Designed miniproteins, single chains, continued (2). Designs and how they scored, part 33

Each design is a single chain, and the fold is of that chain. pLDDT is the mean over its residues in the fold that is shown.

## One batch from the design tools (miniprotein)

Design m5193
Fold by ESMFold2-Fast:
Structure m5193 (fold): chain A 73 residues (1-73)
Amino acid sequence: GPSFEVTLKGDESALETLRYLEALGLIEVEELAENVYRVTLKGDPIAAFFLSLLEKEGKIEVKPLDGAKLPRV
């Protein structure tokens, strides 16, 4: 699925949300650096919407990898 570089902006709930989605098998999460993760979506639209909501709320910064795009919420 599409991959994104996700930078956490100090909100603890953002990491908890990513770990919850990973536990459900909806995404893959790889730590690249402190507060920087590669997130790969596995085709479920709910994971994409959660990433878009967290970005809209200013809790994460999302950079698309491989030409991927998040839906607008």
Scores: mean pLDDT 79

Design m5194
Fold by ESMFold2-Fast:
Structure m5194 (fold): chain A 73 residues (1-73)
Amino acid sequence: MGAPDEEEVNESLAAMVRSIALGMSPEEQAEFAKQLKERGGDEELMKKAIEAAKKGDIEKAAELLGKAVKSLL
């Protein structure tokens, strides 16, 4: 049984991570994605986040990082 509070908390955490990542440079976003990958994050999502950061798609990279953190919860 999924409690509504769990989904709300996970959404808030993902939003917080996304907000923090939006304040990062592309280099910092790529480094953060590599760290998450080493800690057991989804390799495909992390590769996409690194590629987005390298292309200068800061918003896309931040969104992918938030999704990866949410998937770890």
Scores: mean pLDDT 75

Design m5195
Fold by ESMFold2-Fast:
Structure m5195 (fold): chain A 86 residues (1-86)
Amino acid sequence: MEEEKREKEEFSKESKEFLAKAKAKADKLVAAGEISEREGAVLVTATSLRYIGLLETIRLLERNGAPAEEIEAARRELEEVLAELE
């Protein structure tokens, strides 16, 4: 059964890419003196948990055939989380 392994690999890849981006943003803000190192660590952790939670929510909604409106709302929240890194 390769489906679980495939899902795990995709999730790991997306999570790693997002974590790297979140860490780069936090490190940049810390280097600029805009936030403390502690605040940067909290930002990475909170943003990463929110991102992972939204990705899983969207995946579950799509898998269960939820209304397009609900999927769109979850994707909108994901876009807001991504905007925090820009």
Scores: mean pLDDT 74

Design m5196
Fold by ESMFold2-Fast:
Structure m5196 (fold): chain A 108 residues (1-108)
Amino acid sequence: GPPLSPEEREALRYLEEALRALEEGNVEGAIEYARRAAEAAAASGTPTGETAALLAEEAVRALEEGNVLLAKAYLLAGLGVLYSAEGREDEAAALFRRAEALVEEARA
């Protein structure tokens, strides 16, 4: 696909940092990175960026509610949207499957 905009690439990096923060148990850091991801994605003005921004905002809400599994699912879905936009379809599909599994786990 076409290359991501600079704002979409910045959002992708912040989503990756948010996931890393969660892996380290740093919820406050994950919230900050997810907020920055939402701002960068929204600044792109693209439909892909708008979708990624909404997913990052939902991740922030889930973290503020203490739902780490649901937050991780939203962050993975946001990465999947951006990877799909880059034409990285196999990696995007893997991220969406992981997100779906975490949503099912959160409901159990």
Scores: mean pLDDT 90

Design m5197
Fold by ESMFold2-Fast:
Structure m5197 (fold): chain A 111 residues (1-111)
Amino acid sequence: SKKEEIIKLAREIATLASELMKITENDPRLQALAARILRTVAELLREIKKDNPDKEKIKSLVDEIRAGVDELRAVLEENRDKLSPEQYEKALELVDKIRELVDKIKEIIDS
């Protein structure tokens, strides 16, 4: 079902955001942004799991995750010189993967 696919994608985003929090532990701003994404994904999962999910709220939460990922990517690029090349590359990979998964959720909701 669409519900099961969104749950699967949202759980994957939560895993990636948790990994991003560990990699960014020495950058309070990046960690706070990753934590916010994780909280919004948890709220999305709670809403989707309801017997009567609010479609407007789900769409709003997906848009909020998308905006948060875009902000995190911009902050990451601004702080490139403050991270090791390895940390930067891994963080960028995780952010881009989260963006891909969020876009897939949006496509499912819009279908």
Scores: mean pLDDT 86

Design m5198
Fold by ESMFold2-Fast:
Structure m5198 (fold): chain A 82 residues (1-82)
Amino acid sequence: MVITVEVTTPDGKVVKIEVNIDDTVAEALEKVLEAADLSEELKERLRELAEELKDLTLSELEKITGLSPSEIINEIIKIALS
């Protein structure tokens, strides 16, 4: 199932991406990297987090965390900024 996810970038821009809920978190984060003009440091951190979460789908994380796919992606970006 394809959904539109709104991602807030560190510079305060909202970027809309289309993801499949069956996509891995890594696949969804690659779509963010393609759509958003992010610094190389932030891109590297996001790829590192994607590697840690590579086998988890957005649907599986939604089930585990109770967060929406949009909230999951935004939380990962927030962690990458920390």
Scores: mean pLDDT 77

Design m5199
Fold by ESMFold2-Fast:
Structure m5199 (fold): chain A 77 residues (1-77)
Amino acid sequence: SEVDKEIEKLIKEVEELLERASQHTSPEAQFLKALLQSLIDTLRDLLASDEPEEVKRQRIETLKKAIDLLKEQLDSL
């Protein structure tokens, strides 16, 4: 489905952010790595779930906001 494709794209984006965070050794970067790993796990669980497409869309919108905030924090390192 289109929603599942969107989730797969978000997983890839978060994996790329996790790679970027892995280049830093600061405590802030270690904390961001933990949050990014948690987001990957959440997105993978959502992708594997049998939830209705509308519910997945709502969860994606919330997760996109979280990803944007973490990306901003990583860009500030």
Scores: mean pLDDT 87

Design m5200
Fold by ESMFold2-Fast:
Structure m5200 (fold): chain A 55 residues (1-55)
Amino acid sequence: SMQERLEAAIRELMALGDRVRAALDDPSTPEEERRALVRELERVLAEVIRLEAEL
């Protein structure tokens, strides 16, 4: 269902948020890795917004 897909996307967004926070707290995190995490976060956020609009 759309609700189950939205819940899964929100869980993925939360997990990515934790990973981004950990990467930002680590001064040795490469800029390339930081950019990749931000792009992935934007992708998942867009998916959440899309699914929310379809409900």
Scores: mean pLDDT 82

Design m5201
Fold by ESMFold2-Fast:
Structure m5201 (fold): chain A 89 residues (1-89)
Amino acid sequence: MSPREKAKKKLEEIKKQLLEGKISPLEAATELNRVAYELIQEEEDEELRKKIWKILQDMNEELGKAKSDEEMKEIVLKTIEELLKLLEE
């Protein structure tokens, strides 16, 4: 399994667990950061690494402004969708 395929599978699992209420939005954000950092470590494309890093920075900035768990959940879900789109979806 390629690093990108592995990351996509993990991102879909985080999305599923968050939607099913099995993890909190903060736990989902923590796991999302971990998956993205692992992907950056394995990714050879410098431009793609920079785009992933920017998406993470934007997510963490928006999470800092969130006033509720529902807002945090929407931010995390949006970030997962942006990363999946970047990784060929």
Scores: mean pLDDT 84

Design m5202
Fold by ESMFold2-Fast:
Structure m5202 (fold): chain A 71 residues (1-71)
Amino acid sequence: MSAEEREEVEEKLLKELEVLEKEVLPKLSREEQEQLLRRLEGQKEQAEKLGMEKLVKALEELIEVVKERLA
């Protein structure tokens, strides 16, 4: 994957996370939020392996938001 392609994919995923946090997350049940948390933790590990630093930070922030909602 080229650096340019990686930047485009990262920007697309960042926009998807923004929609997920603002529009989707408030409508999710507790069980759906727990499933989302597990998915986000897995996505963070993949983003770290790909060197998508901005995406890693966005995923960390969203993970904390979900954890706070589940507490």
Scores: mean pLDDT 81

Design m5203
Fold by ESMFold2-Fast:
Structure m5203 (fold): chain A 55 residues (1-55)
Amino acid sequence: SLRDKIIEALKKLSEENPEFKEAYDEAIRAVKEGKAETKSPEAQELLRKAANEVL
């Protein structure tokens, strides 16, 4: 599914940037909950980037 592909992209990016783990975890949680928005702007930007790569 599209959701699974976005989660996979976020997980791969988090491996390269472990310092931003919290933001990646928030973005992944939002995707799992079917939400388009996150609380932190960092997580929202990461979600947007991953979605753009999949779409």
Scores: mean pLDDT 79

Design m5204
Fold by ESMFold2-Fast:
Structure m5204 (fold): chain A 78 residues (1-78)
Amino acid sequence: MKKAEELLKEAQKLAEEAAKAAKEGNYKEAAELMKEAAKKAKEGLELLVKAGKISREELEKGVEALEGLAEKLEEKAK
């Protein structure tokens, strides 16, 4: 379970870095950081699904939300 928590913490840190990059106007970098956050979140959430802590549907919704944010940031970079 600690590994899932660590992956989710890494995802949170990446999302925070993405927010800082976006504030500085670096939307392309922000989008890439948010995509990495989504990947780490997916890995952590998959471990929680295997442990019976959350449903697969909850994992899919969480990852979709982060990927959606990355897409919006990428759009702002254009």
Scores: mean pLDDT 81

Design m5205
Fold by ESMFold2-Fast:
Structure m5205 (fold): chain A 57 residues (1-57)
Amino acid sequence: MSEFEQIVLAIAKKELIELEGLSEEEATEIARKVVEAMKQGKDPGKVMKELVEEKKK
């Protein structure tokens, strides 16, 4: 994983825990998927929102 990918993963994980109230395990899973989506040219913010909504349903 590049340094940039590690930074994005850390930021996403922190936001998912602090703003969405997810567990560290759940936040890590979603953050990894957000990084993967970003590498594929997808909007990381949109993917994160969709994954959080799926987790809450």
Scores: mean pLDDT 77

Design m5206
Fold by ESMFold2-Fast:
Structure m5206 (fold): chain A 74 residues (1-74)
Amino acid sequence: SDAENRRTAAKSMRDYAKKLADEFKKNGLEDYAKKILEYGDKMADAIEAGDVDGASEYAEKFLKVKKEAEKKIK
């Protein structure tokens, strides 16, 4: 069902955010790890709720944090 697909997508998003946050923490980027978890969870919540606009907003914020953190990893 659509609701089951959204729950699966939300879970995948939360799992991905946790993996990224762990990698950022290992590289000393704890503030970026916190942001990635925050925006990842908010994006996942929006996906689960079927909030397309909210999901898009938090996806953009998530991607921005990810790009900035990746630039700082040497």
Scores: mean pLDDT 87

Design m5207
Fold by ESMFold2-Fast:
Structure m5207 (fold): chain A 61 residues (1-61)
Amino acid sequence: AADEIVARLNEKAREYLAAQQAYEASTDPEEQKRLKTEIQRLKEEIHRLVDELDALNAAAA
């Protein structure tokens, strides 16, 4: 059901926000590199979840 995808999307959105805030607060280049990679991965996962939700909604119509 769409509820599971929405729940995962909300969780990933919170993780994304936390990682972005940590990245902005960090003064350590190595930490910034790790956080930037994490943010990129989270963006990709959020994009996939949005696509999955859209596909599910299209199938229900």
Scores: mean pLDDT 82

Design m5208
Fold by ESMFold2-Fast:
Structure m5208 (fold): chain A 58 residues (1-58)
Amino acid sequence: SSFQEQQRQQRLEQLVAEAQRLEREREQALAQGDTERAQQLEERIRQVAAQVQRLLEE
């Protein structure tokens, strides 16, 4: 249905925006030499990417 398609699209846009924000934070952490913070952000990015893939497979 159109409503379900719109909700899925909105969730996808939200997840993409979150991934982009996390990528910027990871780059900043790496620039500051905070490798632990960068690793935590990398793991979160992978989780968001997995959610995006699941939505795209629907």
Scores: mean pLDDT 85

Design m5209
Fold by ESMFold2-Fast:
Structure m5209 (fold): chain A 89 residues (1-89)
Amino acid sequence: LSKEELEALLEEYTAKGKAAEAAGNYEEAARYYAAAADAALQLGDYETAKELYKKALEALVKAGKLSEEEAEKAKKEIEKALEELEKES
């Protein structure tokens, strides 16, 4: 994907994630937030990727797919991994 395509996907999937969350479709919101986070990661925007991955995990908890404990562990792991990648850039 080109940078322009990744930027468009980041915007589109973030908007769709917010819309799904507002509609109470938390599992779909999680998928869109994760897809948006992946686009941000590919763009080198680690801070945005981290925030969007955390939103995806929160949506999975609301969908009943993860416990809050599992989500907190995953958030810490993602935060550590993305901060390590950012320091190496």
Scores: mean pLDDT 85

Design m5210
Fold by ESMFold2-Fast:
Structure m5210 (fold): chain A 67 residues (1-67)
Amino acid sequence: SLKEKLEEAIRYLREGKVDEAISILYEAKYEYPEKEIQELLNEALLYLKKGKVEEAIEKLKEALEYV
């Protein structure tokens, strides 16, 4: 489920496994085309590209409230 993928991505980010988290988030983007979910995932991915892991986690937590 989307919820399980988001929770797993947050877990990987907390463990410093950024590449594994990014992989799961791209899987979520391919499976869940809803605009609101796409926007939150894209924002989280943008934070990760900037090295802002905690901000990315907060965006993923926000996405979890809608799934």
Scores: mean pLDDT 85

Design m5211
Fold by ESMFold2-Fast:
Structure m5211 (fold): chain A 70 residues (1-70)
Amino acid sequence: SKQIEELKKLLSSMTPEEIAWYVEVLIKVGEKLNYPEEILKKFREALEMVKSGADKETVIEKIEEVLKEM
């Protein structure tokens, strides 16, 4: 998908702090829109990875996988 490719480029240009903010927004919006708990759990895992200092590429791959399942 062109949309996933463009998002991956955008995330790759972001700082870890910006990625953390983005994931936090996705979690808050998802909770309000009643996203499946499986999706919310995966976003929370991605956020924990950023907070623990995980490699940016690994975090981006996790976000991409979750978005492809939506």
Scores: mean pLDDT 81

Design m5212
Fold by ESMFold2-Fast:
Structure m5212 (fold): chain A 70 residues (1-70)
Amino acid sequence: TVTLEVTYDPAVPGVLDDIAEVVKAHKGRIVSSDPAAGTVKVSVPKAESAAAAKELAALDGVQKVELVAP
């Protein structure tokens, strides 16, 4: 598995639900969230990571998706 950090605009309604749906579609899960920073960490299978990152980056209210360093 890989961990992705998603930076989002918390003022956009449903953005966290949209993130959770994309993560579930790619066999992943939400690891942690920081609403004060507007970030959420998600874990996805390594084979799914490129597709998941592209779909997450395309969501309304998502500003960036980054691979988290170990």
Scores: mean pLDDT 82

Design m5213
Fold by ESMFold2-Fast:
Structure m5213 (fold): chain A 63 residues (1-63)
Amino acid sequence: DEVEHLIKLLGSPDPAVRLGAARALGRLGKRAEPAIPELRKVAEEDPDPRVREAARRALERIG
């Protein structure tokens, strides 16, 4: 499952990978609902402000 794989990538040590995963989940929209708990955690706690912003935007797109 693409969504499950992208959720795992949100935990990557590489901020570029986490950024890409957050953006990809946002593009999937409603299909990425299973990612909402992890995206909320990333939006609040990620050390990279770009990754936090991407996760917040993904949450807005998912609903």
Scores: mean pLDDT 88

Design m5214
Fold by ESMFold2-Fast:
Structure m5214 (fold): chain A 55 residues (1-55)
Amino acid sequence: SVDDGLADLRRGYDEGVAAIDRSLADGDLTPEEAAELKAWLRREAQRQEDRLRAS
């Protein structure tokens, strides 16, 4: 269902943000790289949400 898809998408987004934050904390990413990855992830999540809602 759309609701299940949205819940899965939200969980994936939250996990992705947490992974970026861990990499930043571990020194594997710069703050600039972390910000760019979060911006990309936000755009991708919005695109997937729009597709789910259009179905």
Scores: mean pLDDT 86

Design m5215
Fold by ESMFold2-Fast:
Structure m5215 (fold): chain A 55 residues (1-55)
Amino acid sequence: MKLLSLKAEEKSITVKIYDEKTNKEIEYKFEAETLDEAVEKLTLEYIKDHEEDFK
């Protein structure tokens, strides 16, 4: 997995990731007031999308 871009805004964080397993660019947008909240939400969404990889 490669981080392509991270855009932090006042009320949202947008992260673009290249997923090497599917060869797709995935964009996650979180309504988050802090970077820590955005990282937590990103981690949960990534685990949810790739649940089989974390077993």
Scores: mean pLDDT 68

Design m5216
Fold by ESMFold2-Fast:
Structure m5216 (fold): chain A 72 residues (1-72)
Amino acid sequence: SEKEKELIEGLKKVKEAIEQAIKAGVDPEVLEKALRDAEEVLERFKKEGAPEEVIKLVEEVRELLEKALAEK
């Protein structure tokens, strides 16, 4: 349970950092790599049966990156 809580809090911080990076105007290549990494992590977590809250947070990170790359 503690490891799950640490992972959830870590993912929340990663999401916040990505939101700030997008606002700061990082290079699209960096965002594209982050999106690929997020998709790989999401697939792995789904295969491993990670908690729904963990999966949801990674999906939210992926959606943020997809929207940033679509310039919407």
Scores: mean pLDDT 82

Design m5217
Fold by ESMFold2-Fast:
Structure m5217 (fold): chain A 106 residues (1-106)
Amino acid sequence: SETLKLLEEALKHVDEAIEAVKAGNYTEALRHLANALDDLVRALEASKDPEIQKILGEAVGKASELLSRAVQALKAGNRDEAIAILEEMRKLLEETLQKVKELEKS
């Protein structure tokens, strides 16, 4: 589905953001994170199932909060804290992707 494709793209962008932070490319990391959040919002818009829309809406809210925390950590130069927050975001997206896959098979 378009929803699953967008969730997989969001997850890839978070992975790319983590690698950019590790390389010290914070501007590139923020660009990837913005793209990941955009993909999540588009996944929500592409969904026609109210149960999937609820899951994606909750994921967007939590991802937005994690993004804000990651931006603060990067501005403070707290690289390890930023990476830990982004790994939380990756886990959130992996769990969201699995839940959506299960619901689309039902």
Scores: mean pLDDT 88

Design m5218
Fold by ESMFold2-Fast:
Structure m5218 (fold): chain A 60 residues (1-60)
Amino acid sequence: DLEEQLESAKEVFEEWAKEDKEKAIERLEFLKKHLLSLGTEESKKLAKAIEEYIEKLKKE
C-alpha cells in the first residue's frame, strides 16, 4: 500500500534530518523534483508528502 511506503519513507527522512537538517532539505527537494518528473500518480503522491515534510522541517 502506498500509505505504508510513505510511512517507511518518512522514517528514513527523519533519520536524514537528525543527521543534517539543511542537507536533508536539499536532498528532499531534489528527490521531490525527480519524482514529479516521473509523472506517475504514485510518484506525485510521494512528491506531495515530501513537500509537506520539507515545509515542516523549515518551520521546525
Scores: mean pLDDT 78

Design m5219
Fold by ESMFold2-Fast:
Structure m5219 (fold): chain A 63 residues (1-63)
Amino acid sequence: SAMERKAEEIAEEAEREATRLVVLGDYDGAIAVLEEKRREAERYDPAVAARLARGIEAVRALK
């Protein structure tokens, strides 16, 4: 659906930016981006938002 595509676009952008920040050692910045985009994605697809929430926990584990 259009909602699922929008959620995937949000998640893809969030995951790219979070990966960039993690490579730079900015774990707090990566978490902040993922938290903001998780809230946005939840409006379109809660399953995609849940995937971003798991991403937040993965980044926290690196810190």
Scores: mean pLDDT 88

Design m5220
Fold by ESMFold2-Fast:
Structure m5220 (fold): chain A 69 residues (1-69)
Amino acid sequence: MEEEAKKIAEEVAEKAKKEYPGITSIKVVSVRVEGDEVIVELDIESTYSAQERASLINKIQKEIDEALA
């Protein structure tokens, strides 16, 4: 699961970078499986405001969770 989760997280990150032009850099820092949950840590550099960046991170995390389901 960890290998698959990492691959999916990286694919979602690449998609997000293409979908949101304000993202200058996105990196999957770590992927950890804890029970039934996959915890992904992302490092995102963007031109967005702090509020917009927080919303973006939540959306990307949701896409990763959905892709893993």
Scores: mean pLDDT 76

Design m5221
Fold by ESMFold2-Fast:
Structure m5221 (fold): chain A 84 residues (1-84)
Amino acid sequence: MPVELAPAEDLSPEDLELLRRQLAEAAAGALGRPEEEVLERIRAGRTDELADELRARAAAEPDPRRREALLALADMLRALGAML
């Protein structure tokens, strides 16, 4: 059965800012950094740098559940960066 996925939705500025804040909170907690610092980096479009840091943290993470969460968060940040 052919399935068509909708093209990537163009997020409103308010929805995009909400997504940035949610990802900043998660990444700040994971990296042990101030949320405001992480949020500023996301707003500046430096999501690839944050994704790389999360992947490096995941590689050093002994807990497999935490590792999976870090990798998922990195993928979400890269997807957000591709939409900017």
Scores: mean pLDDT 75

Design m5222
Fold by ESMFold2-Fast:
Structure m5222 (fold): chain A 66 residues (1-66)
Amino acid sequence: SVAEALAVLSKYVSPAELAAIKEALAAGDGERLDRLLTRVLIRNNAPPEVVQAAEVLGRAARARQA
């Protein structure tokens, strides 16, 4: 779920960065979300749980883009 994906990401990001991810997701801003998630993946050497969380959030952002 989106909530579980955000909980996973909260272990790897600051509260401010998590807020930015939530804002991008709510806005359906796939480009901003991709930039934010790519930075997290690179900094943490793409942990499998973060890869899976990013995939869940990417799907949710696409569903929110009207």
Scores: mean pLDDT 80

Design m5223
Fold by ESMFold2-Fast:
Parts: C-alpha cells; sequence; structure tokens
Structure m5223 (fold): chain A 68 residues (1-68)
C-alpha cells in the first residue's frame, strides 16, 4: 500500500482515501497496527502540507480503531 501525497488530492479524494483504509482494515486486508501506522503517517504528511482539517480526520480514525 502506497500513500498518495495529501497536498495533491481534493477534499473528496482525501475522504475517499480514509474510507478505503478503514474498509481494508474492516475486511482484514490490513492489521489494526498497519491501519494506525498508515493513518498516522498520512496525518503527519497532511499537517506538513497545511491540510490540518484532514490531519484531524485521520487522527480521529486512529482513535476509533484504537478504541476497538
Amino acid sequence: FRLPDPSSLSEAELEALLALIEQEYRQGKISPEEAIAFLTALAELARAAGREAFARRADQLVEKIRAE
């Protein structure tokens, strides 16, 4: 799984990417640890690119997965 650059994606594409990561986790294609690692890396890249709202959405999904 290769993460795209968040700065090149529209808001709809970023939301679709979060949904895809959650779907792959729910389907057992990636582990909870892998999903958290991908989302954490994506949130850091998004913050570096000035996409603070998206970074927050990714952080929220990480906390949701950890709470399970």
Scores: mean pLDDT 75

Design m5224
Fold by ESMFold2-Fast:
Structure m5224 (fold): chain A 60 residues (1-60)
Amino acid sequence: SRPYDEERARRVNRIASYAMELGFSDAEASRLAVELEAAGVPLEEGLRIAEERARRRREE
């Protein structure tokens, strides 16, 4: 496997898992993680964005 592909997969999986912990469905969490990875968002920033989106969803 190419190192870049493995790193991308790890980032996507970490963000998706965290989003699911925050109350997103599997489909929503996977979509968010893929979106953030495609946009070139670093892992730390992606986790923060997941937290912000979860918080706003709970306020609605």
Scores: mean pLDDT 78

Design m5225
Fold by ESMFold2-Fast:
Structure m5225 (fold): chain A 62 residues (1-62)
Amino acid sequence: MARQRRLVEELVARGYISPAMAERMLEAEVPAAVLEEYAALVRAGRHSEAYALLHAAIAARE
């Protein structure tokens, strides 16, 4: 739990996601591994792939 929240807070602090999206990710309990992959894709400039991964993860958790 703490690791997921820390990763989400870091993504918000860096401007990679909005606070509203962060709340949705925490509610959906997106796994830390998915959050780390999202951050890696964003850092590599692969934004479309990063967003696709995030939306798929949220949808899978309902």
Scores: mean pLDDT 73

Design m5226
Fold by ESMFold2-Fast:
Structure m5226 (fold): chain A 75 residues (1-75)
Amino acid sequence: MSLEEAYKLGRLMGYAAAYEGVDPETAVRVAETWAREKGLSEEQIRAVVEGARDGYEEALKMPKEEVEKKIAELS
């Protein structure tokens, strides 16, 4: 997995968490835990976490229907 792929995965997780109404701290913790359990490197874990933060913040600026579309596009 490249750093770009890790970031994209994190961003998808951030969108999904915001869509589900999860708080941002829990969203980031879940993304980091998932990345560690998958055996990703520290660099890849950081990329996933950064992606999750960015995706979550982006989703807060969108209507729910647009977040759904973004999740589908990134999946």
Scores: mean pLDDT 83

Design m5227
Fold by ESMFold2-Fast:
Structure m5227 (fold): chain A 87 residues (1-87)
Amino acid sequence: MEQVKKDFIAGAEQAVRGARDLVEKAKKYLEEGKPKEAIYYSQLALFVATVGEAAASMAGNQKLVDEARRVRDEAIEIGKKAEEKLK
């Protein structure tokens, strides 16, 4: 069990970092006037953050769960802003 828990923590940390990078990429595309790309990257960030939240929850790491939820919420907000640019 200890190795499995460590692997879930490592996976959650990697997923949260990856999701943050995808959120920043989505923000950059939105700033560059590319709302379709911003939507795609925000959706990818949401997916990766959701996986990270699940892995962190299974490992019992509340700090990582909270970090994953924050990144997920950022992804949702960027996605909404990008969708508004398509109207």
Scores: mean pLDDT 87

Design m5228
Fold by ESMFold2-Fast:
Structure m5228 (fold): chain A 77 residues (1-77)
Amino acid sequence: MELLTEEEREALRTLLAALEAELPREELLELLERLPLPEELRKELRELIENGTPHSRLAFLVGTTLGVDEIMRAVLG
């Protein structure tokens, strides 16, 4: 399992805050393009946002990704 970089973790935290604030889909897509995210994750999130996935489900996915990275970093560091 690949660990996220510090920049990618900061980017995901920024995205999570935007999702928790329930920013409009257009603003979420603009943010997603600006943030340094892994390409596969960016693609998945873009598809989910474009398909009208609720903010709560997107926040759960982003939060889970951060949580898994934190656990893996604690175990491997």
Scores: mean pLDDT 80

Design m5229
Fold by ESMFold2-Fast:
Structure m5229 (fold): chain A 77 residues (1-77)
Amino acid sequence: MEVIDLRGWSTKEAAEVLKKAIEERKSDLILRFKSADLDVAGFQISNAPGLSDEQKSEIVQLIAEKRYEDAVTILNK
C-alpha cells in the first residue's frame, strides 16, 4: 500500500494529486492530509478525529462533484 503525504503541500498541488488519483482509479493508495487519510479506491476517510460526520460527507460530495480544491481545503486544514 502506497502512502502519499500531502500535509505540507499547497491546496492547488494537493488537489492535482487527488484529481489524478481519483481519475486513474488508483488502488492500494492512501492520500495523507493534515485532518484525515483518504483511501482513494474505497472513497473512505479515516484517521479524522477533528472532522464531523457532516464534514466527511461534504468532502465525499465535493470529490464526486470534481471540486478537488474545495475538498483539499477541508482535508488539509
Scores: mean pLDDT 83

